# Designed miniproteins, single chains, part 53

Each design is a single chain, and the fold is of that chain. pLDDT is the mean over its residues in the fold that is shown.

## One batch from the design tools (miniprotein)

Design m1950
Fold by ESMFold2-Fast:
Structure m1950 (fold): chain A 76 residues (1-76)
Amino acid sequence: MLEEMRRILEEMERLYEEHKEELSPEQAELFERAIEALRQLLRLIEEGKLSPEEQKAALEQAKKWLAYLRELVEKA
């Protein structure tokens, strides 16, 4: 689970780096906010502050964020 969330974070960071020159300021802010939110979720999981149910919900949310950001760069 942690490795899957780290892969999602790495993919978000890769998409941001590859497309940052093509992004509007608003789109760049969305990427930065999603990346930071996922970093905070990973921190909470590593510190044992999330229940198994909350960890599962966080992973599903991270997948949704990644899908949204992928669609955003494909349309930009």
Scores: mean pLDDT 81

Design m1951
Fold by ESMFold2-Fast:
Structure m1951 (fold): chain A 86 residues (1-86)
Amino acid sequence: MKVVLKIEGADEEMKESAIGAGQAAESSGGKAEVTIEGDEVTVKMEGAGPGGMVAAIGAGTDAFIRGGEVESKKIGDEIIIKAKGK
């Protein structure tokens, strides 16, 4: 399964959470690519175990409780989780 986490308006804690999600995915035998551009973060994960998935969901939820927006979409074999921190 492929998971793409996108965060807009990310603060430093959200960026650290996103990096942690990628590391959790790799630790569970998956692959992860983390891209940080200003206040935007994209984490692409493939083959992630339950730990990587939970970490990605956690980062999205953190953005929501900071007054952001969270969207989740499934497109084919990919799950896209989009969070907005503003």
Scores: mean pLDDT 70

Design m1952
Fold by ESMFold2-Fast:
Order: structure tokens, then sequence, then C-alpha cells
Structure m1952 (fold): chain A 59 residues (1-59)
């Protein structure tokens, strides 16, 4: 369900932030990719996803 996807997204975002604050860029990138995959499943427009992927690659 959409509510389950939203809860999963929030948990992944929390984990990604913790990794980023700890300086673990490898874990952050892995989690950020999972977040983008989940956002695609939730119907976020592809142009938004592509912009976020470009920002991630620039890190």
Amino acid sequence: SMEELERQLEELQRQALRALLAGDLATFRSLARKILELMREMGVPEEVIERKEANLEAL
C-alpha cells in the first residue's frame, strides 16, 4: 500500500541521514539509491528522479 511505502521511505531516509552524518558515504549512496527506487514505485516523476540521481553522483 501507499502508506506502507511511505513508512519504508521515512525509515530509509532516517538511515541515510545517519550514514551521512557519520561520514559513511558508501552506505549513504546505497541507501539513497534504494530511496530513489522506492520513489519510482510511489509514482514520483522520472525527471525528478533523474535530477536526484545526478545530485547523488556529484557527491
Scores: mean pLDDT 85

Design m1953
Fold by ESMFold2-Fast:
Structure m1953 (fold): chain A 74 residues (1-74)
Amino acid sequence: MAEELKRRLEELYERAIRLAKEMGDEELAERLEEEKERDLEEMEKNKDDVTLLIGLILRAIGEVLDLELKKKKA
């Protein structure tokens, strides 16, 4: 379970980073790369905390949705 959630988190952040780069927001892309690394470390340290793992995934989904909405409005 934890490894699958970790892979999903990586995919979500990779999508968000690509969107930020496509929009020319290099600062946001760098910030998202840092957030990805921190969240992956948090998942690794808290593998049995299902609530935390789900929370991190939902946060990453929120980042993707925010960027998709910004791209559509730009």
Scores: mean pLDDT 80

Design m1954
Fold by ESMFold2-Fast:
Structure m1954 (fold): chain A 63 residues (1-63)
Amino acid sequence: EEEKKKEGKEKLPEYEELFEKMEELAKKSEAEAIKFLLEYLKENVPEANLEKIDEKLEEIEKK
């Protein structure tokens, strides 16, 4: 089962709920799911990473 566990979830438990929400949005639109994820990270990551997240959000909107 250890090999099966590895094939399963390798992310932190707190991130699993985030990605599950993103999956729901992805069924509607992958861009929306990615935007949601990036916006969530923007609230929870240090400002040092906000520049990169903001850039990605803007890029997705332009697509």
Scores: mean pLDDT 63

Design m1955
Fold by ESMFold2-Fast:
Structure m1955 (fold): chain A 69 residues (1-69)
Amino acid sequence: SEYEKIVRETFEKAGYNPEESFIEGVANVLEKVKKEGKTDTPSYKALKAYAKLKNIPVSLIEEAIERAL
């Protein structure tokens, strides 16, 4: 999808190669933010927790959301 491409490019440009399921999860959050403005969801909280656990900058998730605007 368009959103998965934005997520993948954002992370790869920053030197990260996250799991495909993580990329898909972030892409789903981008779509919901764009259509509904929802950022305080259990799935978004879970993705941020996973990123922190794996030492992936949460700021990259936020950058991908901004790039999708």
Scores: mean pLDDT 76

Design m1956
Fold by ESMFold2-Fast:
Structure m1956 (fold): chain A 84 residues (1-84)
Amino acid sequence: SSRLEAEIQLSLARMMANLMKKHPEKVTPEDVRRLAELLLEAVRLDPSLREEALEILREVAETAEAAGNEEGAAIARRAAEELE
């Protein structure tokens, strides 16, 4: 079901965000792009996940910005703007 697929994608993105928070210096803009794609697809499949996806994207943007990963932060913010 598309709802189960959405939950799987959200769970993967949440795991990625947690790993990024623990190792922010290892995070590439490409890693943030993959996370953003997972969250945007999860919300497309299940719009009820929008609020949680938006919270994850904001957290990832803050993590990236604090690590000096300006491109990664910009990618996460752009994805968050698409969901707002």
Scores: mean pLDDT 89

Design m1957
Fold by ESMFold2-Fast:
Structure m1957 (fold): chain A 60 residues (1-60)
Amino acid sequence: DPTTLVADYVRAVGLQIEAEMLGDEELVEKARQAIETLKKDPVKGRELIDEIDAELARRR
């Protein structure tokens, strides 16, 4: 579903920006890896995005 893929990509970019604002270099790298994974394996990419979002939510 192209709409879902675009939504996941936008979410991943948002999480990368949030991680950069927090100065969390590991989360920034995880977000970059999630974006790259999303292009090859949308299911695995989505799982990585969900993990990063959960990690950031704990810090909000």
Scores: mean pLDDT 81

Design m1959
Fold by ESMFold2-Fast:
Structure m1959 (fold): chain A 74 residues (1-74)
Amino acid sequence: SSVSENELTSSSYYVGGAVYYVLGDYEGTIEYTKKSLEYNPKDYSSWSLLGEAYKKLGKEEEAKEYFEKSKELK
């Protein structure tokens, strides 16, 4: 897989995660954003969305770590 192919696949999973997030399905958001990060671990948008989902589930420590990762990569 090329760099562009991995980035496109990552973006597709990110969009799926974002859809789950707006529907209030935070477990679905986590699943899809983690898949996004498997294809592009430097996708700061997916790290940020993962943090938001963990925050919604009351997992503040994990949320903080993911937000810091997002900021580091931006």
Scores: mean pLDDT 84

Design m1960
Fold by ESMFold2-Fast:
Structure m1960 (fold): chain A 61 residues (1-61)
Amino acid sequence: SNEEILEELLSKLSPELQDLAQNILRWLESQGVDPLSPEALKLLRDLIQSRAPDLELPEVP
């Protein structure tokens, strides 16, 4: 499920990257975007990957 993908993604992050992820999720919410949508999860993954290019993150469909 998308919730499981989000949980798995967050579990792979350092505390600093988790803070970044939470800021991204709050930003998505402020834009009226469901943070559990595939589009939101892809955006979150891409933004985290840009900050941590060597980090192995789960795939988002």
Scores: mean pLDDT 79

Design m1961
Fold by ESMFold2-Fast:
Structure m1961 (fold): chain A 63 residues (1-63)
Amino acid sequence: MEEIEKELREMKENALKVYPHLEEELEKIFEEVLKKAKEEGLSKEQAMDLFQKKATELIVRKS
């Protein structure tokens, strides 16, 4: 779990460098994906893929 949290946090921070105005919504996605990974036993790759999918969808909607 700690490795998953670290990777998701890095992905969030990288997205924030490009989209700082989406901080609150990116934090929400980070929390939701981490919770789902913990509850459903997602692998690191599955959690990272889910974050990428949700973040991309958010950016498309908010651009």
Scores: mean pLDDT 81

Design m1962
Fold by ESMFold2-Fast:
Structure m1962 (fold): chain A 55 residues (1-55)
Amino acid sequence: SKEEIEKAIELISKVHNEETGLDEELVKKAMKEELAKDPEKVSKQILGLADQLSS
């Protein structure tokens, strides 16, 4: 599960970098900070988004 979340964050940050030009490291940091605030809700959102992107 932790490894799945890490891979999901990696994928989402790369896609966000391509779409918005934001630095991958900053996007990863922001997602990890949000995950720390609400792990249950944010982890589900991250995994769901990554699943759609990996289709």
Scores: mean pLDDT 77

Design m1963
Fold by ESMFold2-Fast:
Structure m1963 (fold): chain A 86 residues (1-86)
Amino acid sequence: MTLILTYENVSEEEKQELLKFAEELRKRGHTVKVEIEGDKITLTVENVSVSLLTGEVLRAIGLELDGHEVTIEFEGDTTNIHVKLK
């Protein structure tokens, strides 16, 4: 199962937190691909557990409650979470 996390309009602090998250996932044995395009960052995480996926969905819901634009799509074995920060 693959998780793709995309964040747009990230601040410097938010970018650093996402990079720390990617590094932490790599330390835990996940294969993580990071792509940065200006203020847009995409993390592709392979072999995600149900617990990790659930945690990221809950985090995305929290961001939506804070007024950010959030889209979650399920495509077979891939979950796409797209967040556009305000």
Scores: mean pLDDT 84

Design m1964
Fold by ESMFold2-Fast:
Structure m1964 (fold): chain A 67 residues (1-67)
Amino acid sequence: LSKEEVVRAAAANAIYNGFDKERAVKATLTAAKAAGIEASREEVEKIVEELSKLSKEELEKIIGAAN
């Protein structure tokens, strides 16, 4: 898994589980840090904003691709 794939999967998982944008950003930053991945808040906010427009089925595909 690339750094970007891990961050994107974490963001998709948070949104899939009903987190609002702010909570999804915080959860994604926490997951990235736990995985040893350095990601800026700005990068994560951009990913969360993009993924927040997707359906649950599209989010499931992103989560699955990271496994």
Scores: mean pLDDT 80

Design m1965
Fold by ESMFold2-Fast:
Structure m1965 (fold): chain A 103 residues (1-103)
Amino acid sequence: SKEEELEKLVKELEAAITDPASRARAQQYADDLFAVAETLLPDASEEERKRLRIEAQAIAYARVAVEDGTNLELAKKAAQLVLEHSTHPLFVAEALEILRRLE
């Protein structure tokens, strides 16, 4: 499934980002994105919360990869999968911005 593909890409990006400061930045971005998404969907089911968390992580790690100029192909795949998988306007906008920075 696309969710399983996205989870796999998150793990690959997390493993590829070896700098502790970059990892900490990605985790903070993921937490911030998930928190905002939760405030917009306060009645989200457990399944929806899991989906939002995975999507937030994918965007966060992809953003850090783009900022650091590393693992750009994995970042592109993650952003593309978020566009295909997500219905959340914030996550769609963030994924589109990542893809534009990779042009």
Scores: mean pLDDT 84

Design m1966
Fold by ESMFold2-Fast:
Structure m1966 (fold): chain A 61 residues (1-61)
Amino acid sequence: SAAAELRAAMEAVGWPQELIDRAVAAVETGDAEQRELARRLLEAVRGGDFDTAAALARALL
């Protein structure tokens, strides 16, 4: 699932577990807009664009 991929990517980069849990929960209970933000967050994390990833995480939470 997108939530599982997001969790794995954020854990691999070493983000705080509480932040990871909150971001994943927002994706799982969120609407289509929150799922799109999560997709972009996953892409940013995988691409090493951590400034964009941080901004997207704030928007998702």
Scores: mean pLDDT 75

Design m1967
Fold by ESMFold2-Fast:
Structure m1967 (fold): chain A 76 residues (1-76)
Amino acid sequence: MLKEIVINFKRTDPRLITEETVQIEGLVGLAVHEKSVTLFVDEKVDKQKLYAIISKYLPSFTETETEDKITLTEVL
């Protein structure tokens, strides 16, 4: 089953994170917006590696998870 990971940025450029996340196994696709990125991931995704990349660019964020969606929001 596909799951969406939405990252909401307050000051960080979304393009910086996309360059590293496209290399993650289990990433099926991505959509880049002005202040957010949506990552479409399957069950093969290495969540630890993905979160390590996110934490590199977003040292602090809040997380909300549902069955089909994770929302990460940058905290300043």
Scores: mean pLDDT 78

Design m1968
Fold by ESMFold2-Fast:
Structure m1968 (fold): chain A 65 residues (1-65)
Amino acid sequence: SEEYKKALEEAEKLLEEIAKMFLSKYPDGTAKIERVGDDVLVLTIEANGKVYELTVDVPLFLEAL
């Protein structure tokens, strides 16, 4: 679906902005965004001696748009 592709792109942009904000506070940290299966995006941030994960369900995100 074209709508689904747009939702995926918007979800990726949102996670990139979150990572950017976090890394501005912890510049020695690392962040990565991974697609897990067809419907899930995971942002993993390693900073300040800790690992943080934020998960986005793309179909649920599409319903919010």
Scores: mean pLDDT 80

Design m1969
Fold by ESMFold2-Fast:
Structure m1969 (fold): chain A 57 residues (1-57)
Amino acid sequence: MKVEEVEELAAELTKRVGEDEAVREAVRYGVEELGLPRHVAANAAGRGVQRAEEERA
């Protein structure tokens, strides 16, 4: 499921480089590598960031 790959990437990158950079990279990956519509990739990236932030709380 392609959206899960974007979520997972965003979650991992958020812990390493911060949420702003993580969202940009995950959206780019989802659109360019997986062929997802931009709004779908952005939604998946946001969910990944939320998961990483909840783990930090």
Scores: mean pLDDT 80

Design m1970
Fold by ESMFold2-Fast:
Structure m1970 (fold): chain A 62 residues (1-62)
Amino acid sequence: DEGVALLVAGRYAEAEAEFREALALDPNFALAHEGLAAALEALGRHDEAARERAEALRLKPG
């Protein structure tokens, strides 16, 4: 997952773009919601990050 690699590298804006592209293809991809939340949190966009984390939690099995 390119988004995860960008996130680990600290390239948060590029990670956001990659996760948003993944979600455009599969809106139910829980890991992409998690990655997007992490990127948004790192960018200081806490309210958007909280919404994405909530979606990830709803989509995870169990």
Scores: mean pLDDT 81

Design m1971
Fold by ESMFold2-Fast:
Structure m1971 (fold): chain A 59 residues (1-59)
Amino acid sequence: GVEKLKEGLKKVVEDAKKEGIELSKEEIEKMALAIGTRLGVSKEQALKVAKEVYEEYKK
């Protein structure tokens, strides 16, 4: 559940960066909610994963 969401979000952010696109925190949160719903991850957990991914790639 949560681990698959985190890996999926990392790939989306990496793919966007290859195209020269910097995803905002809000965009990452929206994607985490969409993917998380499919994976059975709660909204609260999905937003936590979104924050972790955003902070990791902010640098």
Scores: mean pLDDT 80

Design m1972
Fold by ESMFold2-Fast:
Structure m1972 (fold): chain A 95 residues (1-95)
Amino acid sequence: QSREEQAEVVRRAAEELAREAEEAIAEKAPKSKLVTLAVAAALLASVAEELEDYETAARLYETVARLYESMGTEEDLELAERYRAKAEELREKAA
């Protein structure tokens, strides 16, 4: 499978996860669902990084940060800050 075909699959999955994440946040889903989505987004971001699709990886880490921000504990907010910083770093690589 070509790198471009893999990148396209990852981009589509990233868009779907971002929609699911915002829907879960808006619906005030259980923390277990928010964590599951955050883990899925972080794993997919790692795949995007291996494919050197830094823009998609940055978007996925922003989705992770948004999910942790919505959970609102001090630990969750610290995780959100770390993932937001990672997204910013990757956007610099994409530019």
Scores: mean pLDDT 86

Design m1973
Fold by ESMFold2-Fast:
Structure m1973 (fold): chain A 63 residues (1-63)
Amino acid sequence: AEKYVKGGKLLMFQGKYKEAVEQFEKALKLDPKNKEAWKNLADALGRLGQFEKADKYLELAKK
């Protein structure tokens, strides 16, 4: 899980938000309770203009 979260964060830094989403989704398949992965996935989706999905996943990050 950590490997994919780290990779996704690096892609976020590079502005590669679609690729970052894929990395965070892989992290969550390995560890669905990873709050950092949910938070970063929500941020990446917000950057892509997918605000409804971003808000939903941000709620999941709080649990």
Scores: mean pLDDT 78

Design m1974
Fold by ESMFold2-Fast:
Structure m1974 (fold): chain A 62 residues (1-62)
Amino acid sequence: SMDELLAEVERAIEEWRERALAEGRDEAQIEKQAATILANARAAADSGDLVTLRAALHDVRL
């Protein structure tokens, strides 16, 4: 369940990255933001923090 939720967050980050690149945003800034979101999601998964993981998924899909 936790691993599946983390995989969903990782997929959502990839989709967000593709969208941001298509919008012509700076690639370096996109990569930095994607890395930050992913690091936070992985930390939440490692600590068993489902609330933070779900929040990350929601935020990426906005």
Scores: mean pLDDT 83

Design m1975
Fold by ESMFold2-Fast:
Order: sequence, then C-alpha cells, then structure tokens
Structure m1975 (fold): chain A 72 residues (1-72)
Amino acid sequence: SKEEKIEEVKREEERLEEELKKAREGKLTEEQLREALERAREVRKRALELEMEYRTLFRLLALLTEFELALK
C-alpha cells in the first residue's frame, strides 16, 4: 500500500542519517559514500513520487547534500 511505501521511505531516511554519522566520523570508504549518495537520491525520488510532507523531503535533500559534500 501507499502507507507501507511511506513507512519504508521513513525507515530508509533513518538508515541514511546513521550512514551520514559514520561518514562524519571518517568510517566510510569512498565507495560506501558513493553508494549512500545514490541511495539518498533514490529514496528522495520515491518520497517525491509518494508526495510526502515538506519536512521529510527537506531532510532527504539535506542528507543528499551532506553526502555530496563528503565526496567533494
């Protein structure tokens, strides 16, 4: 259902936040950072398709930006 897809996006957002914390601690390889960035893009695309609330879309954009900055 749409509700189940929304909950999946929220869980993936939480996982991305944990990945970003590891990135800030220097615990991720360049390959892992690239994979996290691609995941953040895909999760944000799904959130947009599901028409999720502005706060969620903004948090996902912030995560994507932080991973891009970590990669250069």
Scores: mean pLDDT 82

Design m1976
Fold by ESMFold2-Fast:
Structure m1976 (fold): chain A 102 residues (1-102)
Amino acid sequence: MVKVVLYDGDLENPKLIGEFEVDYDASVEEIYKKLKELAEKAGIYDDELLRKAAEEIARLIKEEKPDKIIVYLNLSEEENERLKLGFGEDAIPGVRVSAYRR
């Protein structure tokens, strides 16, 4: 299984929302449902943003088979601009998703 850890806010001062585990063959819908449950507890209700985050999580699991994925939601406007400059069209506004293997 892969562990997905959710944070709210900036990379320098992240607030832990929660975590969940999924199998390497988990569907986008399964990931989305788990992600939505945790995000809603933190007051995040942006369905489009959560769907894009779930799709990116599923892509990383399939392509990289990581042990852990870290997701930052509700990033500051400054961090969003930095991600857009670094990733261009692949950047998800307000979200950072990173895969880790150990």
Scores: mean pLDDT 73

Design m1977
Fold by ESMFold2-Fast:
Structure m1977 (fold): chain A 83 residues (1-83)
Amino acid sequence: EEAEKLYQQALEIAREIGDRKGEAASLNNLGVVHRSLGNLDEAESYYQQALEIAIEIGDKDGVSNSIKGLNEIGILDIKKAVS
C-alpha cells in the first residue's frame, strides 16, 4: 500500500510537470504493485495506460516492459494487436 501511494504521488508530479516518460514509468510501477496484490483488472489498466504513453513518445523499452507486464497477468492477443 505504501509503495502504491508513492507511485501515485510520482504519477501526479509527472503529470503536473509534463514528464510523459515519468508518467509511463509510474503507471507501469502501479501495474506491478497491483499484479503482486492479485488485482489483475487494475494491473491491466495501469499497464495499458503505460503502454499507450510509451508508444506515443517512442519509448521502445517502455513498450517492451508494459507488454511483458500484460503477458505476465495473462492478457491474451496483445502481441497480435500490435505486431
Scores: mean pLDDT 79

Design m1978
Fold by ESMFold2-Fast:
Structure m1978 (fold): chain A 64 residues (1-64)
Amino acid sequence: MDLKKIEELLKKREKDENGRITSKQAVESLVEAGFSRTMAVFIVNEVQKDGKVSISELIEYLKG
């Protein structure tokens, strides 16, 4: 899994003032990076809060 490619895809998404993206944007970025949709949804549900995902928290989850 190429974590740098995933991080670059996530950083290209429109972010809020806190650097967070929507859960939908996070799912689509993971699918684009080669995850199955089922796995992408599972991962995003583990790290999302109020329908928003921190890019740094998502990348940390994928490392561990």
Scores: mean pLDDT 79

Design m1979
Fold by ESMFold2-Fast:
Formats: sequence, structure tokens, C-alpha cells
Structure m1979 (fold): chain A 88 residues (1-88)
Amino acid sequence: ALEDELIAAAEAGPEAVRALVDRLLARENATAPLPEEEVLRQAAAQAAAALLRRGGSVERALALTRSFGADLSPALAALAAALERARA
């Protein structure tokens, strides 16, 4: 459920990801701080990784990370490169 929500929010854009994070923090009776750009970039990277694990396209995953200005983590970059090489 959360992974699906994160992918949907990431595809909708940074404001949707912020709203999701704020909602999750509110469930824990916490005053949600304004998410920093780095938090949004990490959320985008996690959403891209989740999309790739579910058999989504490399292009779609890379578009998610780029829309947030996120660089792929070394592990995500290695996974993306391996998938691109395997693509026929």
C-alpha cells in the first residue's frame, strides 16, 4: 500500500510527495516539518526503486528521479544500468 502510494505521489509531483509525507507524519501525532528538497529527492529515488522492483520501465523510473532533481543512488544507478543492458 505505502509503496503504491509513494509511486503514485512521485508521478504526480513533489507537492503530492510532500502531502503524503505530511499525512504519514500526522498519523504518528507529529507536526510535520516542511520536507527539504533532499527528503523529496530521496522519496523519488525510493519510488523509482520500488517501480523497478515491480517490473516497471527504466525510462519511467529515471523520469521520476529527474523530475525531482534527484540523482540516482549508486545502488539504483547500478540496477538501472543492469536493466538497460538486459533490455532487448
Scores: mean pLDDT 59

Design m1981
Fold by ESMFold2-Fast:
Structure m1981 (fold): chain A 67 residues (1-67)
Amino acid sequence: SKEEYERLLNEVLRDESIIDEELKGVDLSDIKPSQEMIDELVETYGVSRAYAEELARKILAILKLKE
């Protein structure tokens, strides 16, 4: 859900090592964030589009694992 995505995003922004641990051995090729999601991350956190896309992809992958 959106709430779970926002919660996990805040946790990852504090400690990015959590995503690397959760995603070891996970194939990210099928995870494609929406343009709106990337734009929101760029606007909210002032990060590059490339970083925002990678971050969104990783968070979506973790959410998929926890569903």
Scores: mean pLDDT 73

Design m1982
Fold by ESMFold2-Fast:
Structure m1982 (fold): chain A 82 residues (1-82)
Amino acid sequence: MEAFKKGLEALSKGDYESAIENFEKAIKEKPSAAAYTALGEAYLKAGKYEEAVEAFRKALELDPENRVARRLLEEAEEKLAA
């Protein structure tokens, strides 16, 4: 999962465009709740709330008990509803 690691590094540096690109690559190689959650976080930080909601919903489809994805989905939905 080198793409996932690169995504996390980009996210930590505030490079949300690079983070999104790398998490999308990670998902294409191996879809996972962690990768969709990270993609949603990158979208949320980039102010792309609709895309963040979709990514978090995909994470919860793969792992319905993912507490981080659920919390971040609620945050993204609140921002989208405002």
Scores: mean pLDDT 86

Design m1983
Fold by ESMFold2-Fast:
Structure m1983 (fold): chain A 50 residues (1-50)
Amino acid sequence: MEILKEGEETRKLLEELRKNRNDPQKVAEIILKDPYASEKAKERAKKLLE
């Protein structure tokens, strides 16, 4: 298990989300590609792309 690396990945994703807050489609794409995102977050992202 690489818990430290997973924490680093999450931090990078949060930074990307913050930088792209004004682009909901880009945010949704990042969430959908994130394997650590919750199923609930992925459902919300899919609705944003619709």
Scores: mean pLDDT 67

Design m1984
Fold by ESMFold2-Fast:
Structure m1984 (fold): chain A 85 residues (1-85)
Amino acid sequence: MSELEREVRAALYIMQAALLEKMPDSEAETGIELAKKLVQEAERDGDYEAAAAMYRALSNQYRKLGKVDEAEEWDKKAEELEKKA
């Protein structure tokens, strides 16, 4: 991809992560599925900043659902990627 296309893609991933953070609890299951797909794509593209933001969004969605153990796992993945970014 061109450098400009990569920057636009990174910005879109960050915006998608922010939207997932604001997702209502009734949409949490759909948000989780979408976030898992998007984080795989971001990691494949080497966009660790976007992937970390997605993992933070996933952690918050799991926390809202009362799945604290899963939320902690996603937070750890975000921290690991933040160190690589």
Scores: mean pLDDT 71

Design m1985
Fold by ESMFold2-Fast:
Structure m1985 (fold): chain A 60 residues (1-60)
Amino acid sequence: LSEEELKKRKEEIDRALEEGRERGRKAMEEYLKVGVLIGIGRGLRELGDVLGEALREVRE
């Protein structure tokens, strides 16, 4: 009800949000890294399949 109490609550909320953002950013970075690794794995697999087929056709 006092302005001082409201300011203190805002500071506590802001700090909690900052801590939450930092944890969220780290989790997102890990998620993106895993996603990139999966994407690279799929790309390499497809490229191997295409090259394998092309090599078989050339041998005919």
Scores: mean pLDDT 73

Design m1986
Fold by ESMFold2-Fast:
Structure m1986 (fold): chain A 72 residues (1-72)
Amino acid sequence: YAGKTVLVIDEDIKRLFATMADLIEQGAKRILAATTEELAREKAKEADVIVANDPSSPVLAAALAERPDLEV
């Protein structure tokens, strides 16, 4: 994730923060977070890659509907 803008999708806020900290340690340039479909659609426009712990998440589906080219 070095130099990339990463969108993190997780409904558990504490796990979300832990994932963000790990991605910063891995050299991510910018971290975006979405817990709702609306925020996921908005933030996906600026993201280079998506990190999601649930592949069946409607929030992840909303992000991919906006940006189907994004790596997960």
Scores: mean pLDDT 79

Design m1987
Fold by ESMFold2-Fast:
Structure m1987 (fold): chain A 50 residues (1-50)
Amino acid sequence: SLKEFLKIVLENLKSQGVPEEKLKEMEKILNDESLTDEEKLEKIAELLKQ
């Protein structure tokens, strides 16, 4: 699933030294039950641009 794929991406980013504050924000997005998988992907992509 997209959610499982994004969890794998998050673990990869963590191992590559992405700041913990950004990783925590991504984790919040992944665990937000009010968002669709598409909305989660868009929010994570926007966060990565910052």
Scores: mean pLDDT 77

